# Designed miniproteins, single chains, continued (5): the designs that were tried, part 61

Each design is a single chain, and the fold is of that chain. pLDDT is the mean over its residues in the fold that is shown.

## One batch from the design tools (miniprotein)

Design m18100
Fold by ESMFold2-Fast:
Structure m18100 (fold): chain A 94 residues (1-94)
Amino acid sequence: MKEIEETAAKLLELGSELAKELYDEGKTELARKIEELVRELQEARNAKDYKKIAEYAKKLKDLLLENLDSLSPKSQEIAEEAIKQADELLKLIE
């Protein structure tokens, strides 16, 4: 579905942007975890495995929600947009 593929692409871009910002802020462990989930989501998207796309979108959303209050204002804005895209993606698949 075009909307699933486009929403997943936006989430991947936001996740990559957030990981880069977190590395710049010295939050290396969180950045690494986000990069791993972004990679898994990219692999699921390439395979058109919608079940795995939903699984990794949920994992990414949950990780971001757990850490949201510890983020800088800039990282928090990116994370909030990523959470929004993950929610939209889950609505399209579920």
Scores: mean pLDDT 86

Design m18101
Fold by ESMFold2-Fast:
Structure m18101 (fold): chain A 76 residues (1-76)
Amino acid sequence: MSEILYVEQKAQELGFKVADFLRLVASDLDLPAYANDADLFAALKQVSDEDVLKRIPSPSGRQDARAAIAYAKTKD
């Protein structure tokens, strides 16, 4: 499954809009609470895999974060 489809499916399962799911991931990565989608996407695109490994201990959480970062890069 592509990272884009993963994000869309995960957001749907949680009852969130995609942007709200991305905000949840940003919170797990200890990023600021961005009000607008442009700042949210810009911040997610700057996150490295090493940052994901440092901030998120669970394998499933890391998968969610990696998919969210890939999704943000696609929207640029």
Scores: mean pLDDT 79

Design m18102
Fold by ESMFold2-Fast:
Structure m18102 (fold): chain A 86 residues (1-86)
Amino acid sequence: SGDEEAEKAAEDAKRGGEAGLKGGEAGDITAAIGGALAAIGAYIHAEILKRLGKASEEAAEKAMEAGEEGIRKGLEGVRKAAEKAG
């Protein structure tokens, strides 16, 4: 269902953001970028599910919140990796 897709998007966003932050802290710019992009993709997917009415508002909004947090963490990872690269 759309709600299951939204739940998966929330999980993907959390994993992406965490992986991106961890990678960035290690100086891995590729991992940081990949994590940020995964979280962005999950956020967009959740927003599309909400706009098309394929997921409940609650499920989609939870996924979008997870997406925002994942993007934040992934971008922090990118910043940290870039600083370490000089």
Scores: mean pLDDT 86

Design m18103
Fold by ESMFold2-Fast:
Structure m18103 (fold): chain A 55 residues (1-55)
Amino acid sequence: SLEDEIARLRFALDHLRTEQARAEALGDSVTAAFYRQQIADLERRIAELEAELAA
């Protein structure tokens, strides 16, 4: 279902945010930027699915 897909993407988003924070703490700006882009892509996908679910 859309709800299940959104839940799975939100779980993945939480993990990516944790990895981004770790990269930032280590001063790895390149890796942090990479995760930031993946987070933005997932956030957009979640928003699209939520809009579809809301009709």
Scores: mean pLDDT 88

Design m18104
Fold by ESMFold2-Fast:
Structure m18104 (fold): chain A 63 residues (1-63)
Amino acid sequence: SSREKAIESLELTLKDIDAYIDKLRKELEQTTDPNERKKLEQQIKVAEETKDKVKQQIDALRS
């Protein structure tokens, strides 16, 4: 169904977001400059917020 295809697409999006967050967290672990750390923390925050929205969309489609 179109719903199942939409859920599958959103689950793939979650996987991509998780990979991106992992990359940023590894970068943050290796970063000592305060300004660069702040930028990475902000990018992680935005990515986590996007991930939460995608999860909410999946939950809505499963309802």
Scores: mean pLDDT 90

Design m18105
Fold by ESMFold2-Fast:
Structure m18105 (fold): chain A 66 residues (1-66)
Amino acid sequence: DEEFLEKLRKDIEDYLLSLGYTKEQAKEIADTIVEAIRQGKSLDEIDEEVRKKLKELGIKFNPLEA
């Protein structure tokens, strides 16, 4: 259900914002989780996708021009 996934995405994004993540970081992480769920991935696979996204965000937020 797309409505459920959109609500879940926003709930995750709002939670991450409450933890001090930036709006961009919260959006990227929430989108990663929702996309993995949409693809029918297991919880272990979702955990791995989130770990990969966190590493990617760390690399992106150390660029010379950001």
Scores: mean pLDDT 73

Design m18106
Fold by ESMFold2-Fast:
Structure m18106 (fold): chain A 75 residues (1-75)
Amino acid sequence: FDELIEEMEKAKTFEELLKVMMKLLNAVPEDNRELILELIGLMLRVIGMELDGEPAEKIRKEAVEEVKELLERHL
């Protein structure tokens, strides 16, 4: 997970950020249903922020912080 978090921090575009978040989702064990659903919810919120015209850097920073919290709570 640490390598994927570093990739998220280096994402320059919304599309790069989503690509890394999809890699992260695929790395979660299938039996961790709660973490999977929370990550899907976060991805939907990230898409909403992009549609609302929020800056890519703000979206990226918020996504990184939320992912770190989710991994800490569920792993």
Scores: mean pLDDT 82

Design m18107
Fold by ESMFold2-Fast:
Structure m18107 (fold): chain A 61 residues (1-61)
Amino acid sequence: GSFTGKGEISDEDIEALKAAMEGKIPLTPEMDRTGKGKVTEEDLKLFAREKYGKEEIPEDL
């Protein structure tokens, strides 16, 4: 689900995940789907699959 909307993942959600992974913003529970206490590549892949139907995300996001 989206952090900024109802049920759908936005580009802003993916940017927020990347920022949290880099330590630029605080982690929220909604970002940590794997329960590891941090955003990982696996979390990014889960959100990418939901948004794009594949594990790849645009590099120019």
Scores: mean pLDDT 66

Design m18108
Fold by ESMFold2-Fast:
Structure m18108 (fold): chain A 71 residues (1-71)
Amino acid sequence: WEPSEELLALAEELPEPLGTALRQYVTTGGFHPAAIPGVAPEQTAELLAQVRAAIAERGSAEDRAFLLARP
């Protein structure tokens, strides 16, 4: 699997730290809170939900099948 051009463009458009979180989610197949400076553990679930929502809205069907079915 390779991320779509649309998903890569989305990562550049999103405000930080959401853009960095999306890039890490794509690269690792999962979100690692310790890898994002300044994100409190209590905010991690909210940030992950926003990343998954952005992929669901603007990712390709293949991106969604890979990233949302395989967190």
Scores: mean pLDDT 67

Design m18109
Fold by ESMFold2-Fast:
Structure m18109 (fold): chain A 88 residues (1-88)
Amino acid sequence: GHMREEMLRRLDDQLERARRALEEGDDEGAVEALKEAMRAVLEYDPDPLRAIGIVLRGLGHLIQGELEGKPGEGAVRGIEEMIEAVRE
């Protein structure tokens, strides 16, 4: 439906933003894109438990990226994971 299509569009927009930021060495910009992607999931998914689950999957990749000293790579992986989860 319209809400799912709008959510996926916003996630794709933030993934493109995060990838550009990562290519430019802007880890903070990639993390901000992940935060906006998380907001889109929470705003547009009508199932709050599903939305929280999707956000936690994305956040898990950011946390792993931070531990590896690669938060921008973690943010990109997080958005990719959230897009895959939304498409399930």
Scores: mean pLDDT 88

Design m18110
Fold by ESMFold2-Fast:
Structure m18110 (fold): chain A 120 residues (1-120)
Amino acid sequence: SEELKKLAEELREFFLKKLEELEEILKRAEEENAPEEVLELIRRAILVNLGAINALDYIIENDKATEEEFKELLEKIIKEYEKVIEAIEPHVEAGDELAARVKEILEEAREKLKEALEKV
């Protein structure tokens, strides 16, 4: 539907901005010689965010996409974000400021996805 497409387009713009923020954090982490485990978690966060963008592109490009298909995609993406948030938490607790910033971005993205899920 047109309403579904508009919602997907708004979310896509949001996730593109979050992707830019995560890429800048990765650059800073690499420059600061962060532990490989932290670098892998930031890269994983980027991949989950790219997955969200790809799923939204599918909805935008397919005029016949259903509300049910969109709900299922949003629920899958939310679960992927939750897994990365869980994986990064020990590093945040250990005082890693870059890990804390990544967690904040992922939590904001998860909340935005949950808000979208309520609208569908």
Scores: mean pLDDT 87

Design m18111
Fold by ESMFold2-Fast:
Structure m18111 (fold): chain A 64 residues (1-64)
Amino acid sequence: SMTLGDFMRWLHENRSLEVTQRVGAEIRAALAAAGLVANGNTPLEEVYALPSLSEEVRALLEEF
């Protein structure tokens, strides 16, 4: 299955550094708020389940 590391690599290749850093920080903060550890191996299913993600992040996850 796809991981947070796979998504972050895709962002780095397809978006600016600023967008990649902002989106990565938001996802890590949301995972931490949910009591989850964020790393490159975090399943994307855990990220999709987060209720606190912005429309920008959800749109990027949908495009990926």
Scores: mean pLDDT 86

Design m18112
Fold by ESMFold2-Fast:
Structure m18112 (fold): chain A 73 residues (1-73)
Amino acid sequence: SMEEFLKALDEVTPKTKEKIAAAKKEMEAEIAKMKAAGVPEEEIQKFELEYAKELLLIVADGVDEAIAKKKAA
């Protein structure tokens, strides 16, 4: 869920947060271009889902790193 995703973001390192923020901006820019070009909503939704999968992988790696850092502190 979005709530679980946001919670995971709070657990990640600053470096991972920057990667996620950059990826989110790229996704938003691409969606805006697709909407301006008249791409069907169904195609935009497919793009969002594929992009969300990539973001989840970045978050998962970042959460693991953040947990390891907290345990080491």
Scores: mean pLDDT 72

Design m18113
Fold by ESMFold2-Fast:
Structure m18113 (fold): chain A 90 residues (1-90)
Amino acid sequence: SEEERLKKLEELLEKIDELLESDLSVEELLKRLLELAREALKVAPKKYIPELIGLILQLIGLEIDGTATKEKLKEILERLKKLLEEVIEE
């Protein structure tokens, strides 16, 4: 339902804010960010899917290369937040 979808988007935004305020390790932060991006993929309209896939691929690349930093992960979190806020504003 549309109400359940909105609820899920709001839950994802709350989790993003919790991660932004958290003092988690790079490994835990990356893991949780990947989980949030996958959950966002399930509820986002088709027009946002390419950008979400791009974010997921960027996260996978950082994991494979071992180049993830708290700064890079927070930048991706902020991007995911803005994208989900756009989805809600529709």
Scores: mean pLDDT 84

Design m18114
Fold by ESMFold2-Fast:
Structure m18114 (fold): chain A 64 residues (1-64)
Amino acid sequence: MGDELADKLKSLGKTDEADQLKKQVDQLLAQSEAAPTVDQQLAVAGQLQDLLDKAKKKVDDLEK
């Protein structure tokens, strides 16, 4: 999921930001898998969704 947005950022010349996004998505996915409670899993899922929403907005702004 985050890979698609990262690939778009890279195509727009934002290679460092694309690499950071991929790394952050991977870290949040690992945290979600390691989370011992449903509440913690939901908190991590919310952080991931917020990260992806911000990345999408940035891509949309750059494509204008």
Scores: mean pLDDT 79

Design m18115
Fold by ESMFold2-Fast:
Structure m18115 (fold): chain A 100 residues (1-100)
Amino acid sequence: SATVEEALALLEEFRELVEEIGEELNMPKSVLDNQLEAIEELEEELRRNADDPAAQRAVIRGAATLVELVLRELEEHYPEREDAIRRLREILDRLRALAA
């Protein structure tokens, strides 16, 4: 599915950004591992639901919620990370468009 492929690409971009931010901010390994595990579970759910468009949209909405939570944390505690905030917002907007 083109939707699944695009959503997986967005989750890959999100994972890379979370790893980058985690390293720059010296995030505790357990916290970083939990975030990466949540992303991996969303990727697995998308692959499991490759033939179910309604389930795909639900998983993508879940992914958008996770991205929004990370975005809000950065906006509140690390507002100087303008590039990371912008990139997260772009990922969020694209995920929301796929779930519409």
Scores: mean pLDDT 87

Design m18116
Fold by ESMFold2-Fast:
Structure m18116 (fold): chain A 108 residues (1-108)
Amino acid sequence: SELEKEIEEKREEYEKKIEEEKKRLEEDPNDYEAWVGLAKNLLLLGKFEEAVEPIHKAVLLYFENPSPYREALMLELLGAVYYARGDLKTAKEYFEKADKIYEELGAK
């Protein structure tokens, strides 16, 4: 069915992003954006156990140097957590909060 194709295409996109994020982390293990992206994409693929360590790393790095941009990335991560839990309404609220911060910062 068309739905199965869309899910499979989306899976491949997330898997490619995961591999890109892993490569970034091999070069810089303190890359906060890469840890957030890795955690988020693993959560969206339902790989919850694999997401635990990236979430932990992202949280620690955020508290070392909090900024509006880093807060927006953390809000996206929270959105992915709620999405993974099946709470689509709360997930959308966190994604919208992140988008507002990105718009205010001029980041598309």
Scores: mean pLDDT 83

Design m18117
Fold by ESMFold2-Fast:
Structure m18117 (fold): chain A 100 residues (1-100)
Amino acid sequence: SAKTEKLIEVLEKTKKDLAPYLSEEELEELELVFELIIKAIKEYDEKGVPISEIVKLVIEALDKILEWLKERLKDDPEKAAAIEAIIEKAKEEIKKIEEE
């Protein structure tokens, strides 16, 4: 669906925006997690799962990603704050897609 395509675009942009703050190993792990989320979005869309349920799952996944990244960056509050801002912006953009 058009909304599902927009969700995937937000996630791909979010991954790119996060990349400068991560090591090569952390970026590889993040890429695998985002690929899994995108695959789940596509499967749920094909099965006719409501967009509201898909959005809820994506928001929950982003919250878990943020928690994981903040733990790794606990000694770098400036980078942690930048990452939190990127994830929170992504969550707001995703919520707006549901409202359309």
Scores: mean pLDDT 86

Design m18118
Fold by ESMFold2-Fast:
Structure m18118 (fold): chain A 80 residues (1-80)
Amino acid sequence: SELEIYKEEVKTLIEDAKKKLEELKAKLDPNSEAAKQIEETLKEIDELLELLNDPNATLEEIEEKLKKVGELAEKVNDLL
């Protein structure tokens, strides 16, 4: 289905973003504002990945969480 293809593509993009944020966090002081913001973003990414693996999750729930992850990623970029 188109929904399953969409979920798989979003999952691939989000897994790549998670890896990059984890690598970035490893280079930062763990007490820095940027490191704390990355931790918050990673938590929301993990929740999005759980939704993407949940067969009962709606497209609306996935899109809402994806929007929140994007907003948090923008905040991380503003701190760098």
Scores: mean pLDDT 85

Design m18119
Fold by ESMFold2-Fast:
Structure m18119 (fold): chain A 111 residues (1-111)
Amino acid sequence: KKEELVKKAIEKLEEALEKLKEAIERARKNGSSEETLKLLEEAKKKVEEALELLKKDPSKTEKIKELVLEAIKKAKEAGSLAVEEGDKETAKLLTEAIKELNSALGYAHLL
């Protein structure tokens, strides 16, 4: 059961990472601000760090949850700026990424 929870958390972090990569590409194409792009890159980095830690040492549950929560915070900030800048496509991708991150957080909480 624990191995299955780890696998599900990894799956959701991988899905979130893909959506964040799409959001970064969309934001660049739509001419989003440097601040929005920095927040997106920070969110991506936190997801990559959480994913690496979860693959290497899933017992580091509190640190993994901290990294995912930081990624959610950065993604929400980027989404707010994207809405303000009129970039609805990037905002939608971030809403989807945040949903996947919350799912990963749920699985990590059960570890």
Scores: mean pLDDT 89

Design m18120
Fold by ESMFold2-Fast:
Structure m18120 (fold): chain A 94 residues (1-94)
Amino acid sequence: SKLIEEFKKILESHGLTELTGPVDFSKVLKVLVYPGETAEGAAVALQYSKGTIGVVLKKPSELEEKVKEVPEAKYYKIEQVPGTDAIEIYLLDG
């Protein structure tokens, strides 16, 4: 979906591709954002069938704001993980 493509572009701009090696983003189930992992950023994790890969973003709000600007934004949801500062962003494919 277009939303998955935009997420891939954002994560690649933060060096995700260099940290994760070969990742099939078409198989990403959800994105986890952990605000407060650093004073200047947040941890991002990609969940897929083979596991989870984490990175740190310098501008954690950039990911959420970019997702909101995607034309398919109506097909995603952001949920707080109970008892944590973690946010799960679930990508809905239509």
Scores: mean pLDDT 45

Design m18121
Fold by ESMFold2-Fast:
Structure m18121 (fold): chain A 71 residues (1-71)
Amino acid sequence: DLLEELRRAIEAGDRERALALLRELIPQLTESNVAEVAELLRRMGLHHAVRAIEEAESLEELQARLAAILA
């Protein structure tokens, strides 16, 4: 479970691991998990990524914007 692994990386303060897991999670984003991902991004202080979730008009647009921000 990528969300579970991402939570553990954030709790451990492993920013490099958290960013790598977040990049893997982007293509697996769904309407059911986007709210949880937004909360994890807030915990990481990734304010631009959180804004992308708030402003994106579609899941595909969100995936593209997050991929660009996390590159």
Scores: mean pLDDT 81

Design m18122
Fold by ESMFold2-Fast:
Structure m18122 (fold): chain A 60 residues (1-60)
Amino acid sequence: MKYRALEDFTIKGENTIEVKKGDIITIEGGTITVGDQKLELNEVEMRVAEHEIKKVAEEL
């Protein structure tokens, strides 16, 4: 799935991804990609992250 960020925010996991307004967020399998930044999450972390992303981003 793809989202466009509507505001600046961060996604936390093993490392932190910084997201800026207008960035494209790609969720595929267990991986979140924003530009050159990638974050691999387990099933529980992914569910939480996707829920938070949906609050601050537009689904494409």
Scores: mean pLDDT 82

Design m18123
Fold by ESMFold2-Fast:
Structure m18123 (fold): chain A 68 residues (1-68)
Amino acid sequence: AVTFEGTVKEVVAKIKAAGYDPNAPAVVTVEIDGKKYTYKGSFDDAVIKLVLDVPELTSDTKVTVTVL
């Protein structure tokens, strides 16, 4: 597992810099204010589902993202 911490904007930049394929199969766990959201599929699937689960999410929201 690989873990990224920071704001949504910072974490997106870190994931992109790490060379992760957004279409590759992954299990993505996002932690926001102590609440965990786990998504199975691809990074793109995780992003779509996260926006539906946390519509108040902004680029400045603090998150911890773990990728399996």
Scores: mean pLDDT 79

Design m18124
Fold by ESMFold2-Fast:
Structure m18124 (fold): chain A 87 residues (1-87)
Amino acid sequence: MRVEVEEKKEEVTIGGNDYLIYGVTARAEIDGERAEASGTVVYDKKTGKIYSSLGAERQETPAGRRAAEVALEEAQKKIDEYIKKLK
């Protein structure tokens, strides 16, 4: 099994409010089937609110579904780490 994880961190200001954005993309390959999961954590520095999203493309084969499951699990671990850092 092959797994790759890419991480991104950005700070943006919109309407005079500062946001910290974490991004993660996890890719897994099982039996030649590759799947990708992407997640984002947005932290509103003014309100302390945290927004998160995580998803993967629907897979039609059993191996593709297993690859998507692995990619989602790896991305979820990163999302949990980001939220923990933000408290």
Scores: mean pLDDT 84

Design m18125
Fold by ESMFold2-Fast:
Structure m18125 (fold): chain A 81 residues (1-81)
Amino acid sequence: SVDDFVESVKKAAEQKGKEILEKSSKEKQAEAEKKVQKLKEGAQFVADSSKERQEALKYTSDSLRRIGEQVDEELEKKRLS
């Protein structure tokens, strides 16, 4: 369901955010927190769009993939830094 999907995205973002924070400098930690927060807000937007939930379902997998790509890019930058 959309609710389960949104919850899984939020949990994944939180876990990746913690990993970034543990391994990054203070400046990079602030950047990572901002990215994680943006991902959570995106997931929340999907949950809040209940009147368009049927349309949201068509984009859910694409949204998760985009969010995952953003997190992966940030993690790779932190790993190289």
Scores: mean pLDDT 70

Design m18126
Fold by ESMFold2-Fast:
Structure m18126 (fold): chain A 87 residues (1-87)
Amino acid sequence: MEVERLREEAKELMREHAELTAKKKVELGLITEEEAKELMERTIKNIDEAIEKEIEFLRETVGEEDEVKMLRRIIERIEREIERIKE
């Protein structure tokens, strides 16, 4: 199923983004490694909810109704955010 495949891809990218963000915050001295671990655990626990909120945002702001198209937009956004963190 295309929708399920894209949801799984979005979840994987969100996990990677969270890992990179936590690592960067520790590197910059903004949080401890323990706090980074807690942040990661919270992100993973709420990952499905985070995807649903992004979909809802696109429906409300852009008027998009195609779930496949919305998931692809979410994936592209997260990929760009990951690239920005890597610089």
Scores: mean pLDDT 81

Design m18127
Fold by ESMFold2-Fast:
Structure m18127 (fold): chain A 79 residues (1-79)
Amino acid sequence: DLEEERRLLAEVLRRAGRPELAERVLKADYEELLEIEEELLREAEAAGLEAQRRLLEAIAAVAEELGVKTNPPAAEPPP
């Protein structure tokens, strides 16, 4: 569901301190969502593995908070 994908990514961006990108995501089509996700992954890789893992954890936490059902492969069990 594109609407849930937009909402999920927008919340992740707000938590990352990027509210302007969050607003862009809410107005984005599917292709723009993929481009924004790729840009975030490139930036996380440039910042190091810890930043990349924190981004993925933020996505999972936001998905649970918003009630979005995701089935990511290789998710670590929460404590």
Scores: mean pLDDT 69

Design m18128
Fold by ESMFold2-Fast:
Structure m18128 (fold): chain A 116 residues (1-116)
Amino acid sequence: TRELYDEMRELEVKLAELIEKGDEEGALELYRKLSELVEKVESTALKLRLTILGMMIIATFGRYEEVLELTKDEVIRKILELFEKGDEEGTIELLETEFEVDREEAEDILKYLKSI
């Protein structure tokens, strides 16, 4: 529903703020809630945004095992595993094939994550 999309958008913003503040446990709790909500909606764009937020948590805090445990979507789990391994080309390829982003957008996402 529209209410679920609005709630997810607010949680995405709050999660990004917690990552910037270095609140690891707060970020993991909001990521858990977002992962549960994303599972309830059929949206490639929302799955892409959840994937980026998961990669941000891994890049900032190194909490890969916890992020993976909280992630219910198998496609997102595969992308997070490749990202953790440093397989940049594999990560780009899955972002292109599963979320229909172009290579330039996928490369820009990885460049942003490396700048964290």
Scores: mean pLDDT 83

Design m18129
Fold by ESMFold2-Fast:
Structure m18129 (fold): chain A 94 residues (1-94)
Amino acid sequence: SKLDEAELLALETLLAAIEGKLDEKEALERLERAAILGAGLDEEEAREAAKEALEQMKKNVPPLLEKVAADKELKEKFEEHIEELKKKIEELKK
């Protein structure tokens, strides 16, 4: 259940980044909690891990979205992956 909560927090943060709805403060709080619950990190280690994860999302998500938008086949595959991500989030909420 702690691992499921950690995965849920991480996946919801990733989905928010992909949908352009990412709030940096909420993302850091969710990713810090996910690191504590999922990896058993202390608060300082979890805060650094959350900051690094957010920086990677900010670096990698926008170029990925631009690349996907330029390629019809990649866009279709990406939309399928987003639907699978949403389904997994709903399953983890049970």
Scores: mean pLDDT 84

Design m18130
Fold by ESMFold2-Fast:
Structure m18130 (fold): chain A 70 residues (1-70)
Amino acid sequence: MSLEEIREAAIRLALDTAARLLAQGAPERLAIGEATREALAYAVDEAKLPPEEALEIVDEAREEVQRAIA
């Protein structure tokens, strides 16, 4: 899997997690926090990315979730 595919998968996972939690009545801060944790777990545990690359993807996923909520 390419770095771009991993990035898109992590962002999609974060967006889906946030949307699901918000639909269940979770506060925005909790939805963003859980979405960010899911993206990090995917990048580190599943995709086996180096910490530097994983953190960049996680920051981008967080920004996309915040943008989608706004």
Scores: mean pLDDT 85

Design m18131
Fold by ESMFold2-Fast:
Structure m18131 (fold): chain A 65 residues (1-65)
Amino acid sequence: EEKEKLAESTATVARRAMEQSGLPEDLIEEVAELAKEAALNSKDPGEFGRILQEGLAALRARRAA
C-alpha cells in the first residue's frame, strides 16, 4: 500500500510538471502511467530512473511505428 501510494504521488508530480510544460493531455497520461509503473517496480532511485528511461524509449519507439 505504501509503495502504491508512492507510485501515485510520483505520477501526480510528473503529471503536474508536464502540464506546466504545455504537453498534450494524452502524452501526459502515458508518461504519468510509466512513472507509476517504474515506481511500483523499483527498489531505489537508480532502478526507478532506469525503468522510467526504458519505458520512455519504448513509448517513443511505439509512437514512431
Scores: mean pLDDT 72

Design m18132
Fold by ESMFold2-Fast:
Structure m18132 (fold): chain A 80 residues (1-80)
Amino acid sequence: SPIEEVEKWLKEKGVSQEAIDEIKRLLEDYLAAYRAGDRDAMNQAVIRMANLLHKEGISNEEIGKIFQRIFDLVDAELAA
């Protein structure tokens, strides 16, 4: 699943398990909002994930790459 791939990548980057668990919840919220067409809820989940990654010491450039990968994985999942 997209969530499991993101979890694996964040572990490799040294993100804490506590933060990874929170990001997984926010990814589930994002996927639910995406399926519902709720753009405001999608944006809120992205903002919360970005703030959490920034707090974990991930750069803005790296956060952008993380979101691009998440969006690519979501699009691939929904195309299947």
Scores: mean pLDDT 79

Design m18133
Fold by ESMFold2-Fast:
Structure m18133 (fold): chain A 97 residues (1-97)
Amino acid sequence: RWPEAVRRAAEAIMDAAVYASNGDIEKAKQSLEKAEEYLREAERLGAPPDTVRLLRNAIETAKKAIELVKTNPFEADVYASIAIIGAAVALLAAERA
């Protein structure tokens, strides 16, 4: 149950990061809203606290990427990459469940 919600959250975080890197701020924000919804679902379904923290940190990192896109596109891309890595690690945890 929770692995599916974690997978959807991770995919939404990766989408948000890619949209942020491309300057698609509106789509990046929409993807983050979905990621936050799936993270709340994963928590309700009993996802491990470490997996939840990884996703929460990835969401915050993606938010930082969105914030930086207009003022520092290079740093925005770095944060987007970090968010993708964090989401991928959480996805691996879900796959092993």
Scores: mean pLDDT 86

